# Designed miniproteins, single chains, continued (3): the designs that were tried, part 60

Each design is a single chain, and the fold is of that chain. pLDDT is the mean over its residues in the fold that is shown.

## One batch from the design tools (miniprotein)

Design m10063
Fold by ESMFold2-Fast:
Structure m10063 (fold): chain A 104 residues (1-104)
Amino acid sequence: SMKERIQKQIEEMIKTMEVVIEENERLLREHSEDERAYLLFLLHVMALGSEFLLIMRNKSYLTEEQKKKVIEVMERTIEVLSKSKDPAVQKAAEKFREMLKELK
């Protein structure tokens, strides 16, 4: 069914999001002084933000397990962004906190 196809696409998106946040946590931990690593970190944040918006518009297609994984990725994203001294990054963290409240 179309619903099953949408759920499978959401599941693949969540798997990608889990990989991306793990990579961002590594970049922040291992390459904090590298300006190129910081750019890659920001590009990953933009990708995650777009994925979160799509998921928020399609919440009814999430299983309880998928919802839990999305919440975990959002919480981890907020944590890494909150460590930044960049005001623009801090504003992004605030927006993701608002999304997280709507998802819970």
Scores: mean pLDDT 83

Design m10064
Fold by ESMFold2-Fast:
Structure m10064 (fold): chain A 55 residues (1-55)
Amino acid sequence: SDERRERIREELERMRRESTGDLRADIDGFLAELDGLSVETAEAMLETLRRRLEE
């Protein structure tokens, strides 16, 4: 099911609006590659980016 992938995309787009600099560039890169990643890998990367945003 692509439901989890679409939810990840929506959350990344939201985080992108609140990010700047290197973090925003990393989020943009992740969004571009999202469809090629496993959902498990995408979820792990999302958690890493979320921690960076909330620091």
Scores: mean pLDDT 81

Design m10065
Fold by ESMFold2-Fast:
Structure m10065 (fold): chain A 60 residues (1-60)
Amino acid sequence: MTAEQAARAGEGAVALARAVGGSEEAIRYGKMGQEYGRAGDAEKGERYVRLAERELGLSE
């Protein structure tokens, strides 16, 4: 994914984690994905987004 996509996905993961009462780890990883994505780091942004999705049970 692009850095911009990682930023948006991280923001969405934080919003979802808060809405469903997800773990603090899910919120933290989502924020990291958003921050790295906004900084233009696509690789780290994607990595943290995937960690947030795993904490939220969204990965197989």
Scores: mean pLDDT 80

Design m10066
Fold by ESMFold2-Fast:
Structure m10066 (fold): chain A 84 residues (1-84)
Amino acid sequence: SSTAVLDFPGVDNSTQTATVHLSSWQPDQKLVVDTEVDGADRPVEVTVEVGDIDSSGNIKVTVRSTVPPGERPFVVRVTLRAVS
C-alpha cells in the first residue's frame, strides 16, 4: 500500500493533487482506496479521483473537499491498496 498526505487550508472548498507510487502492482489486481480526514472541527466531505497508473507505477490522485466556511486547516490521507 501507499499513502498520500494532502494539506487543506479549511477556509474554502479546495482541490489538491498528489502522485502515489505503487510498487509491485499487477494489472489483474483491484485497486482499493481508503480515505481518512484528520484535524477538521466539523464533518467535511471529500471526493477522491484516482487516475490511471503510468508505466512507472505512478498514479495521480485528485482530492476535492467541501468545507463549511471558517473550518480549520485539516489533512486528508489517501491510501491506495492493490488486492487480488
Scores: mean pLDDT 74

Design m10067
Fold by ESMFold2-Fast:
Structure m10067 (fold): chain A 64 residues (1-64)
Amino acid sequence: MEDELAEKVLRVLNYLRQLTPEEIAQLTVEDLAKIAGLSVEEFEKAFTRAVGMTPEELLAALSR
């Protein structure tokens, strides 16, 4: 998909790939939404559609 929301989600994923699990454990969904330049609601929908899981589920998986 070539829409701007998919690009914003990809930037957040690339940002998370640079962090340790301990750093990811300190992040909130609100922090990720700010990085994407979206509201929390819009970010959660765009992220879940692009990734197939919620931002909360991904943060939990990456921080453990």
Scores: mean pLDDT 80

Design m10068
Fold by ESMFold2-Fast:
Structure m10068 (fold): chain A 79 residues (1-79)
Amino acid sequence: RAEELLEEAIKLFEEALKSKDPHEALILALEGIDLAVEGLLLAGKPELAKEVEKKLTELVNKGDYKGALKVVEEAREEL
């Protein structure tokens, strides 16, 4: 389940990157952050969840969805 949540987060960031609507992209990215954090917490990695949440929030605020996708991919490898 933890890995499934991170895979769903990855898909959401991929969809955000492909979206032509900046508002839709932002909503997808915010859902991606929520799922990534939940996945890491379920995996028993609260420190990593906090670090990833901070990094993803900063990247999403800059519109860097490609950077956000990379952060989630790297976090999944830590499981």
Scores: mean pLDDT 84

Design m10069
Fold by ESMFold2-Fast:
Structure m10069 (fold): chain A 92 residues (1-92)
Amino acid sequence: SMLEEEAERLEKELEELLKDKSTSWVVIKEKALELFKLLVELENYERMEEVIKRLLEAGVEKSDLEAIIEAVNNELKNEEIKKRLLELIKKL
């Protein structure tokens, strides 16, 4: 589907941003928010967990990542998934 193709494109764009040490957190945050919103629409929460792990591996702070998850919560509207993702961030 077009949403799946867009999610793949956003993942590639996010990866390129993470490789560039000069990329500001604001830019990374906006791209990650766009990607997470699409993954919510696709109901692909497992893929969201993979993106979270990748962001942490790239040096994104846990608190900043938690802020992203909170920002998409209105679209998620699923407290159980939100709690699961926040607990994952704590464990990594």
Scores: mean pLDDT 79

Design m10070
Fold by ESMFold2-Fast:
Structure m10070 (fold): chain A 90 residues (1-90)
Amino acid sequence: MEKIKELLRKLGLTDEQIKYLEENKEAFIESVLAMAEKYDPELAKELKTAIENGDEEKVQSLITKMLEIEIERINKEYAEQKAAVDAKLA
């Protein structure tokens, strides 16, 4: 969970929001799964299979991978949006 918490902080979540997700583990997993289904359906399928098999270690690994992919996506979008704004102001 500590690695997942650090990734959530990088995504801009507050410590209070992270605590809420820890206390509502099922809602957190559903949110990650919904995100994965939108951007990477194969990872979403693997996560569903790991949950069905009760493979907690694999579930944590897949959630970590999905959050890292989302952070990379946000950073790329931010860089592109900043470049577009800077071009309009120049």
Scores: mean pLDDT 72

Design m10071
Fold by ESMFold2-Fast:
Structure m10071 (fold): chain A 87 residues (1-87)
Amino acid sequence: SLRERLEELIERIRELMAEIERLLAEDPRVSEQLREEARTDIRAAEEMIEEARRLAETDPERALYLAQLALMMLEAMKVAIERALAR
């Protein structure tokens, strides 16, 4: 169902948020600017998840779209952090 897909996406987003937080915690070489950007993206993703849950009953397609946007944003941030750490 669409609700099950939304729940699966939210779980993936939360897992990715935890992974980003671990990457930041394990390496002090990550710049303060990148840390602040990551924190901003995590907060934005949390807001998007909350909005998606609110919309799940009235507009499930938009709810899924918001969850996908949150996932893509966090995946991009993870790539940025990994590139910074690969030096």
Scores: mean pLDDT 85

Design m10072
Fold by ESMFold2-Fast:
Structure m10072 (fold): chain A 74 residues (1-74)
Amino acid sequence: DLARVREALLRVIRDPEDAEALAIIERWDAWVRENAEKYRANVEAGVVDEITRLAEGLRAVIAEAAAEYARLEA
């Protein structure tokens, strides 16, 4: 759930020691790495594109979290 990861990223920006938020981010990172290896073993163009779209989604969430942090500080 990208919304939950976004919330966790915002929490970590506010408090880098937030163990629950860090655990959510770590779990998401592990899931991405595990699924990238799985799809690499069964290489089809569409499957690689799916992982690429997921990575793009995460980059968008990070950008949104950074923008929200800047907005809150302004």
Scores: mean pLDDT 67

Design m10073
Fold by ESMFold2-Fast:
Structure m10073 (fold): chain A 110 residues (1-110)
Amino acid sequence: TELEELIKEIERVLKKLLEIVKKYASEELVKEFEKKVEELLKTLRDPNATSEEILEKWKELKEIISKIVEEIKKTKPFEEASKVLKEIAALVGELQQLIEKILELIRKKE
């Protein structure tokens, strides 16, 4: 289905983001990130999940990403941090667009 293809795209982007997180974030933030990714994907795969539940899980994931961004800013040299943060911002932007498409599909069926 169109929904299944969008979820696969989200999984692809999240895998790319996880590789960056594993390289640059503390072990504690990596574990928090992995947990929030699993919670978001579980919600996206649940046929009974509401738009509100998806938005809540996406917000929670963005909060962990924000913590990772702040850690990178504090722990990495400016040039390295700037490059990594631009890459993270691009992937988060891609996730935002994909989630908006999923929300549109769910709202159309609700």
Scores: mean pLDDT 88

Design m10074
Fold by ESMFold2-Fast:
Structure m10074 (fold): chain A 72 residues (1-72)
Amino acid sequence: MEAELESMKRLVEKAARSGDVEMLDEAVERIGRLLGDEERKEELRAQVYEALKAGDVARAVELITEGYREAL
């Protein structure tokens, strides 16, 4: 597993603990660069935001992992 995916998962977990949306945006922007699809990036951002608002950190991490795998 690439260090980049682990770094992005860590950013999402930190965002959930601190409420720091900048860390979440960093993870989504990294996946967006790999996807090359701006609409899909914004859909991913919305889904991850909703998961974190619901307190579902596991779902947010799953969404980031799925986005990363889709981009490969």
Scores: mean pLDDT 78

Design m10075
Fold by ESMFold2-Fast:
Structure m10075 (fold): chain A 87 residues (1-87)
Amino acid sequence: MAEELEELARKAGLSESTVETARRAAELLEEAERTGDKELALEAEIDAAMAMIAVGVDKAIGRLTEEQRRLAELLAEVAERAAAIIA
């Protein structure tokens, strides 16, 4: 997932810092799922949310590109899975 998020963020034309944040969100989620660490899960959720804001998914009016839509779907999955660990 981390590698896929990195590739999609690059194709979406996001900044290097945002690409890195998206990748870290997935890496933190994978470690949180492996260890049960709620702090890592919280960090994954925050990083996924920050990357999602950068994608511009808050723009309800415009059509997202296929890459932006797929990236948003994966970031939402990271946030949902992270929230499940915290709950």
Scores: mean pLDDT 79

Design m10076
Fold by ESMFold2-Fast:
Structure m10076 (fold): chain A 107 residues (1-107)
Amino acid sequence: SKEKLEEFLKWLKRQYENLISQLRFAGAPEELIKKVEELAKETIKELEELIKKNASFEEMLEVVKKFAEEVLKLLEEYKAPESVKEQVEEELKNILKEAEDRLKEAE
């Protein structure tokens, strides 16, 4: 369902905005925030193009997974505190699980 895929994108956009707000509240460096914002924007654009091409749910889920992996890599690069890494990893895991469920329902 195209409508369910559009709802998925709106939901995912909100999740990424919430994640970025959490990083700001935790006192993350401006450069880290900027890179996560750019990555989120690119991820949403890639998903919009995949939806337009009627790509598989596996292809779309892989894009969401790649976002999570790149965010965790950035946290490592910027030497984020362990508590922040654990919190973000749990948030990304929850986003990925709900993304999988939403994408399966959209088929």
Scores: mean pLDDT 87

Design m10077
Fold by ESMFold2-Fast:
Structure m10077 (fold): chain A 130 residues (1-130)
Amino acid sequence: MTVEFVYEATADVAAAPTATIRVSIGEALAYLQLNPGSELTLTVELKASKPVNITSVTLTLRLDGITRTADAPATEHKNVTSFKADATVTVTSEEARAGTVGIAEVTVDLVDSEATTLTAIIHATVTQQP
């Protein structure tokens, strides 16, 4: 069985070259913990209110006692309003068995971008292993 949770969070980018967006994934974490033998996979999609130039995207999953980080490939994306980051983090139900805190963090590096609002759309997929 596969269940997907979708989380959205926004950040306003004015003059800073880096934006960090954090969101709680408590429901996905609870579902993972209730289903032994399952695996949680996080992916991220970014949307911008205006075209932006993205130089890097880092996806970090923070759990009690566990941190998983993935960087998108070092490819500059120019004049984009939507971007799916090729960054995936995974944890098993066994690794996440204990703990009450699950946070997904998206760090985006920008260059020569106008003031804009960034939206991170985090897809948390829990899949039972065979």
Scores: mean pLDDT 78

Design m10078
Fold by ESMFold2-Fast:
Structure m10078 (fold): chain A 64 residues (1-64)
Amino acid sequence: FKVGDIVEVVEDVTALDENAEPVTLKKGDLLEVLKVYSDGNVLARSLKTGKVVFVGSNYLRKVK
């Protein structure tokens, strides 16, 4: 993934924000990638809610 990519959540998952606050993501939700970490985690913004979350790349697929 790259910054600015639009990615889709592939299964319902509880992600965490920077403060370890739980954020529920639903299968089919679209996120904008803000940062990619060397460990494969992604910081992304939900297009539906505007919330910023840390989520594993294994729960995401690139839309286009």
Scores: mean pLDDT 78

Design m10079
Fold by ESMFold2-Fast:
Structure m10079 (fold): chain A 57 residues (1-57)
Amino acid sequence: VPSQQTVLEAVNEAMDANPGASTEEIKKEAAKKLGVSQSTVSKLLKQYKAQQQKAYA
């Protein structure tokens, strides 16, 4: 299973390579690069957002 950091890097690369692509397309591209499902990418991004919210509490 890829780390949260690895997923973020893949998402950022997909965004940079595909300007104007939808969030769905970016997640699909990141999932392809990592060899995982889109649901895994979504789950790890959701966990990252939860950690960010804790930092503001």
Scores: mean pLDDT 73

Design m10080
Fold by ESMFold2-Fast:
Structure m10080 (fold): chain A 62 residues (1-62)
Amino acid sequence: DAQQAAERRQMYQTMIAQGAARDDIQLVRDYQAIQNGQSGYSLSPAQAARAQAIIARIRRQI
């Protein structure tokens, strides 16, 4: 919905403002695509854990 989309945009903007690498932003995007039920994405357990850690950190700041 609009609120979830706004939260995702704020998260990406926060990551960019903090100087996050493009690869980290892509990781978070891929992880969220998987969580939203989109197919065609795959992450290793290490990549998924990294994405979760980034998301948790950003959410604590928002």
Scores: mean pLDDT 76

Design m10081
Fold by ESMFold2-Fast:
Structure m10081 (fold): chain A 59 residues (1-59)
Amino acid sequence: VEAEKKALEAAAKNYRDAAEQSREAALRSTDEKVKERHLNAAKFAESRAQEYEDKAAAL
């Protein structure tokens, strides 16, 4: 159970890092469509990170 918890926490961290990277890319973009794409990617990654965090907390 601890090994599974650590794996979920690692997955959550990876998605949080991906979300931050996508938000930074959005801030650097001057194209509205590209910016929206990066923001949507960041939101998706944040949602996935939260899901894994919740699963880890339940263990």
Scores: mean pLDDT 84

Design m10082
Fold by ESMFold2-Fast:
Structure m10082 (fold): chain A 79 residues (1-79)
Amino acid sequence: GLSEEEKEEILKRLDESYEQVKSLIESIDDPRKEEVLKKLEEYYKEIKDAIKEGKLEEALKLAVEMGKLIADYLKSVGV
């Protein structure tokens, strides 16, 4: 399992990545961004909870799904 120190470092990197992606999406002039931002926030919260609980397999699965959502959206808006 992860140590508490390893969990804190992963959570910090997740927070930084989330803020960067959120800022990028918020800068896009597209009416669909609000729905995407809501889904992104839901994934972010679930991933944080999974990491805190030591559920690494669940956290990785959710992170992959979140990454796909981001990639598919950015590609659809020409980014």
Scores: mean pLDDT 85

Design m10083
Fold by ESMFold2-Fast:
Structure m10083 (fold): chain A 79 residues (1-79)
Amino acid sequence: SQEGRMLAENLRTLSESVDGGIGEYLRQAAELAERQDYEGAARYLEQAAEIARQQGKDVLADSLLALARRLRELAERER
């Protein structure tokens, strides 16, 4: 879907602007979203959010969890 494609593009852009383990998880999430594996992408975003919280980046963690929820909703629409 166009929404899924836009989310994947946003995740790729975000992965290029963050350092460390977060960037790697965001890149993996983007690749899965590009393949329309929205559940897999959401799982990687949830892991990225945990790392962000451990680094004290609570706003980033909350944003990543919101994106994960949107991806899970998109996965449900495909069922």
Scores: mean pLDDT 82

Design m10084
Fold by ESMFold2-Fast:
Structure m10084 (fold): chain A 57 residues (1-57)
Amino acid sequence: MKEATIYGGGEMGVRSAIVAARAGVDKVTVYDRNEENAQRAAEAAREAGAEASTVVL
């Protein structure tokens, strides 16, 4: 299983999540202090074909 961790779910986090999923990453974990930002990046990863989970700090 290929896994990636993203710190920060803002615009760059969303873009990074999509790139990782398209590169064949199976699971993305998003860490952010802001729940909405974390959820947006996780959703982008799921739409691009990866599994995703969030951790709110």
Scores: mean pLDDT 81

Design m10085
Fold by ESMFold2-Fast:
Structure m10085 (fold): chain A 119 residues (1-119)
Amino acid sequence: SNRHRALDGILLLSNVLLSLITDEAERKRVLNVAFGEALIVQGRGHLIDYVKLFEQAAELLEEGARRSTDERIREVLEEVAKEYKRIKAQAEQGAPLETIEEELIAMHIRARERLEAVA
């Protein structure tokens, strides 16, 4: 299912970030963001502050991009950070949660496909 594929994408992206980020507090933030995104993808986004979550996700992706020595990985992380900022802006403008869930699912599927292509 697309939700299962998105969950795989969350896991892969989180593993990439954890390979690049060494600060303990930021590593804990990666795990907290991944958990919150898994809730959104599974239809439980009403339980979390997803605007704040997407802001934190974008910051973590930008940090990962700065630390990456692989240009292809850096480009993927930078693009995903931009997608988080776009989804955050849609949420702040009152987009329905169903739209936010759909966008997040599609983003993680694309991120997974791009990261697998550079492995």
Scores: mean pLDDT 89

Design m10086
Fold by ESMFold2-Fast:
Structure m10086 (fold): chain A 70 residues (1-70)
Amino acid sequence: SMEEEKKEAEENIKRVRELADKARKEGKTGVADILESAADMAEYAVNVAHNPRQAAKIAEQAIKFAEQKL
């Protein structure tokens, strides 16, 4: 359902924000900035574009990027 997709997107966005905080604490400012931008784009996709599926995809790609850089 759209509600389940929205919840999944919101949980993944929260995870991206947590990874951005971790990157910033490790001095990886460029990685943190990319992750924060991705979270902002995903939030826009959920809240403005009403596309939680695209939001989940953006957040998942950001998590994979963080796993490679952190």
Scores: mean pLDDT 87

Design m10087
Fold by ESMFold2-Fast:
Structure m10087 (fold): chain A 85 residues (1-85)
Amino acid sequence: SEKRREVLEKIRELEARLKAEYEANRDTLTREDVRQMQLEALREVLELLEVPEEEIEEIIRLIEEDTQAGLERLEEVYREYLERL
């Protein structure tokens, strides 16, 4: 699927951008700054996969309340929506 390939390429670009931003600013970034960057990147990835905003918000909330359960939900949703592309 061309759409799946394009989405995966955009996700790779997002990961590269996040890594570069972290490395460029590592001496000034607080733990909270890094966490916020990761949550914003996660939101962007799920938006690229066309996950509904309500589900994205639920996943982020779950990660903050129960990290293990949140990551398990994230993996399931990521897989489901990637397969739909």
Scores: mean pLDDT 83

Design m10088
Fold by ESMFold2-Fast:
Structure m10088 (fold): chain A 79 residues (1-79)
Amino acid sequence: SEERARRVAEAVGRALLQTADQEPDPKVRQALRSLVPEAQRRTRERVLELLRQGASPEEIGQEASRVVSEAIRQAEELA
């Protein structure tokens, strides 16, 4: 459902903002914050597709974790 996908996207956004708050490098911190809207959009799209395929909550959680890890890597590259 769109509601579940939205909740997962919000969780991804919170994880990235929490990571940014703990990041000592101000350039990486700003990059992490700037990536939140894109990470949330991608999470919504991917989770909706997974839900259509009957994916488990565990599989959805794994995908969300992957998006977070990718965003952190991208932030480090942008800094």
Scores: mean pLDDT 87

Design m10089
Fold by ESMFold2-Fast:
Structure m10089 (fold): chain A 91 residues (1-91)
Amino acid sequence: PTLEEVHEKIVEKAEKLLEEYRKKGYSPVEIAKKLLEEAKKSSGPEKGAYMLAALMAYVRAAEEGADPEELEEVRKRILELLEEETKKFNK
């Protein structure tokens, strides 16, 4: 598969995950936190989808005026996971 095909599949799965959590009645901040927990337990493209969904939920939470302290905590968690994945790409 091409990089573009992988990207499209990850985006589609991320959107589906966000919809499923919204239907469960979670707030955007809660969705971001739960998706980050799932990302830690996942690998490959699935981990990418959870991370993207968490980032999208984080952006939504910021737009809706969520607590700045909770937003900073979620932001740090996202950056930690991104650093972990980039370290796996390096030798």
Scores: mean pLDDT 80

Design m10090
Fold by ESMFold2-Fast:
Structure m10090 (fold): chain A 72 residues (1-72)
Amino acid sequence: SSMQRQQQIDQLIAQTKEEMKKIKEELKDNELEAQAKISQKAAGLYRQLVALGVAPEEAAAIAVKLVNETLK
């Protein structure tokens, strides 16, 4: 159902956000490596969101937002 798909999308976004936060915390003394790994997580999220039927432009906006929020 569309509700189950939305729950999968929401769970994936929440999980990716937590993973990005952990990367930032673990690599606090290596900003370039943190940025690279966070960007790699964002690319993975984008691909998974598109595979789940999220519009590419919306998936990109979500991924970029998480990167920006994490790197504040």
Scores: mean pLDDT 87

Design m10091
Fold by ESMFold2-Fast:
Structure m10091 (fold): chain A 75 residues (1-75)
Amino acid sequence: MLDFKQAYQQAGDSLLRGDGEKAIEYAKLAAEAYTKEGKPLVGGAVLSGLSELADNLGMPEAGREIRRIARQLRS
């Protein structure tokens, strides 16, 4: 099982490489890991930052999906 820090790092690295699909995959793994650690609100905040990074890199589809995942963690 990936540590939430590792999953988050892989999501960010995927965005920087222009791989939106992998970024979404790792964002989902990070969300699961944050939830299992009892930190869904922290995960939601961190993934919101990733969605903003995706938007700034010109990857709006990845940004929208990661933002959706982040919002679900905060509900």
Scores: mean pLDDT 84

Design m10092
Fold by ESMFold2-Fast:
Structure m10092 (fold): chain A 68 residues (1-68)
Amino acid sequence: MSIGELLDAFVELVTRYREGKLSREELEERAREIIEMAEEILADPNASEHTKQFARDIIDAVERLVRE
């Protein structure tokens, strides 16, 4: 999983949510997929600490969005 793919998925989620095009169920499903992508980066021993920190930040952002 590349950091670019994670970023693209996150941007699409935020954009669709702001456009009102996502139901709560769709938001939660997409959020789960993005968290799983970020967790794959965190599990990669070849990922830099900077890349892993970005993945953690995305998880936190997605979890905050779902709690709203």
Scores: mean pLDDT 82

Design m10093
Fold by ESMFold2-Fast:
Structure m10093 (fold): chain A 97 residues (1-97)
Amino acid sequence: GIKEEAIELLEEAIKLFLEILKKETDKELILKLIGYILRLIGMQYDLSISDDEELIKKILEESIEILEEVLKEITDPELKKKLEELIKKAKELISKL
């Protein structure tokens, strides 16, 4: 269902941010990425304990904001494409709620 797809999307986003983090040398961006990873982990936990569709929507909307912020900071075209695909998936999941 949409909840399970949202949890999987957050897991994919966390993995992608860890990949970005491994290649990053800018300390400010490193700290932002760590903060975003921790927030995404918290969101994944919240989804695991709730079936509230309004909470799922809110988490997907917040994940889009985080993904769009990271998209502005990176230059790698492969990583940009992966971020854009995750943003598209999140928007599609919201449309099905």
Scores: mean pLDDT 88

Design m10094
Fold by ESMFold2-Fast:
Structure m10094 (fold): chain A 92 residues (1-92)
Amino acid sequence: MKEEARDLVEELRKILEEMEKNGPTKSLLARAVELINQLAIVFEKLGLTDKAEELRKLADEIRKAIQNGDFDKALELVRKALEVAEEAVKEL
């Protein structure tokens, strides 16, 4: 579980780096949402309930930004989600 959290954070970081280099796309943003939700499940199982809830809220806001075509806002929210996830991993 702790190793799974670290692996998911690394994958989220790679997706963010790709979007920062090549621009955000609907497919990459959708993948980021999937990874954020997987991280929320892992953190909840590890007892980090507050971090899990924060990540779920960010995932919902990212989905709304994607639906509105606001990919720049979605990218900013992905950056925030990565920061929350990295802080949560430090608590493990």
Scores: mean pLDDT 87

Design m10095
Fold by ESMFold2-Fast:
Structure m10095 (fold): chain A 60 residues (1-60)
Amino acid sequence: SKEELEKELNRKEVQYNMMKIALEVDEMLNSPKELIEQTREEVRKLKEEVEKLKKKLNEL
């Protein structure tokens, strides 16, 4: 349902924002490059999930 998709979007937006903060922290602490790249990949995946949910909501 539309309401269920909106709730899922909100949950994914929160996860995306938290992971972005984690990435900024890792970059500030000069963490290993491999760890930073892994965190960037998680941020990218969460962004894709958010955009997919937004598209589904717009199609309803």
Scores: mean pLDDT 86

Design m10096
Fold by ESMFold2-Fast:
Structure m10096 (fold): chain A 100 residues (1-100)
Amino acid sequence: EIERLKELVELGKEMIKRAEEAIKLQPERAEEIARALLEQLKKIFEEMYKISTDEEIKELAKKAAEELEKALKDESLTAEEMVELAKKLLKEMEEKIKEA
């Protein structure tokens, strides 16, 4: 399972990188692109929750998915704030997986 969790982290990093590149090319669509990124990362964290047997990783994945759900409902968040949230949550998960 740890190998699959690492794959999901790398997938999340690639999604963030592509979203940042897309925002640079189409800044008028920044909010739309950032929201799509948060929806994709939420699915990644939900998958981590399903496959992990580590209780701390499961709890972190659940909390990350809940934070992303709240962010998706928050109309006041900028694209920059959404991307930074994505980076923060993924980094916390990567660090936790390395400790496991």
Scores: mean pLDDT 86

Design m10097
Fold by ESMFold2-Fast:
Structure m10097 (fold): chain A 77 residues (1-77)
Amino acid sequence: DEELERAIARAAAEEAVAELPEEYQEKARELLELAATAEGGDAAHELFASLSPEEQRLALEAAGRAQRRAAERLAAL
């Protein structure tokens, strides 16, 4: 069920963004939205490259948490 798999991945990503400090949540959500579109890949990459080292670290940690949660939930299907 590709639609269910996509929904699980999206929910895990949104949860990971919500766990970031409030000051980083807006940029992380923008990255998530850009990365979710086929046309937004380059824009997401440019936005990430414009981030401070701390913001980049937090974004990568959030991405790792999202991937782990999505993988665990998908394995339970």
Scores: mean pLDDT 76

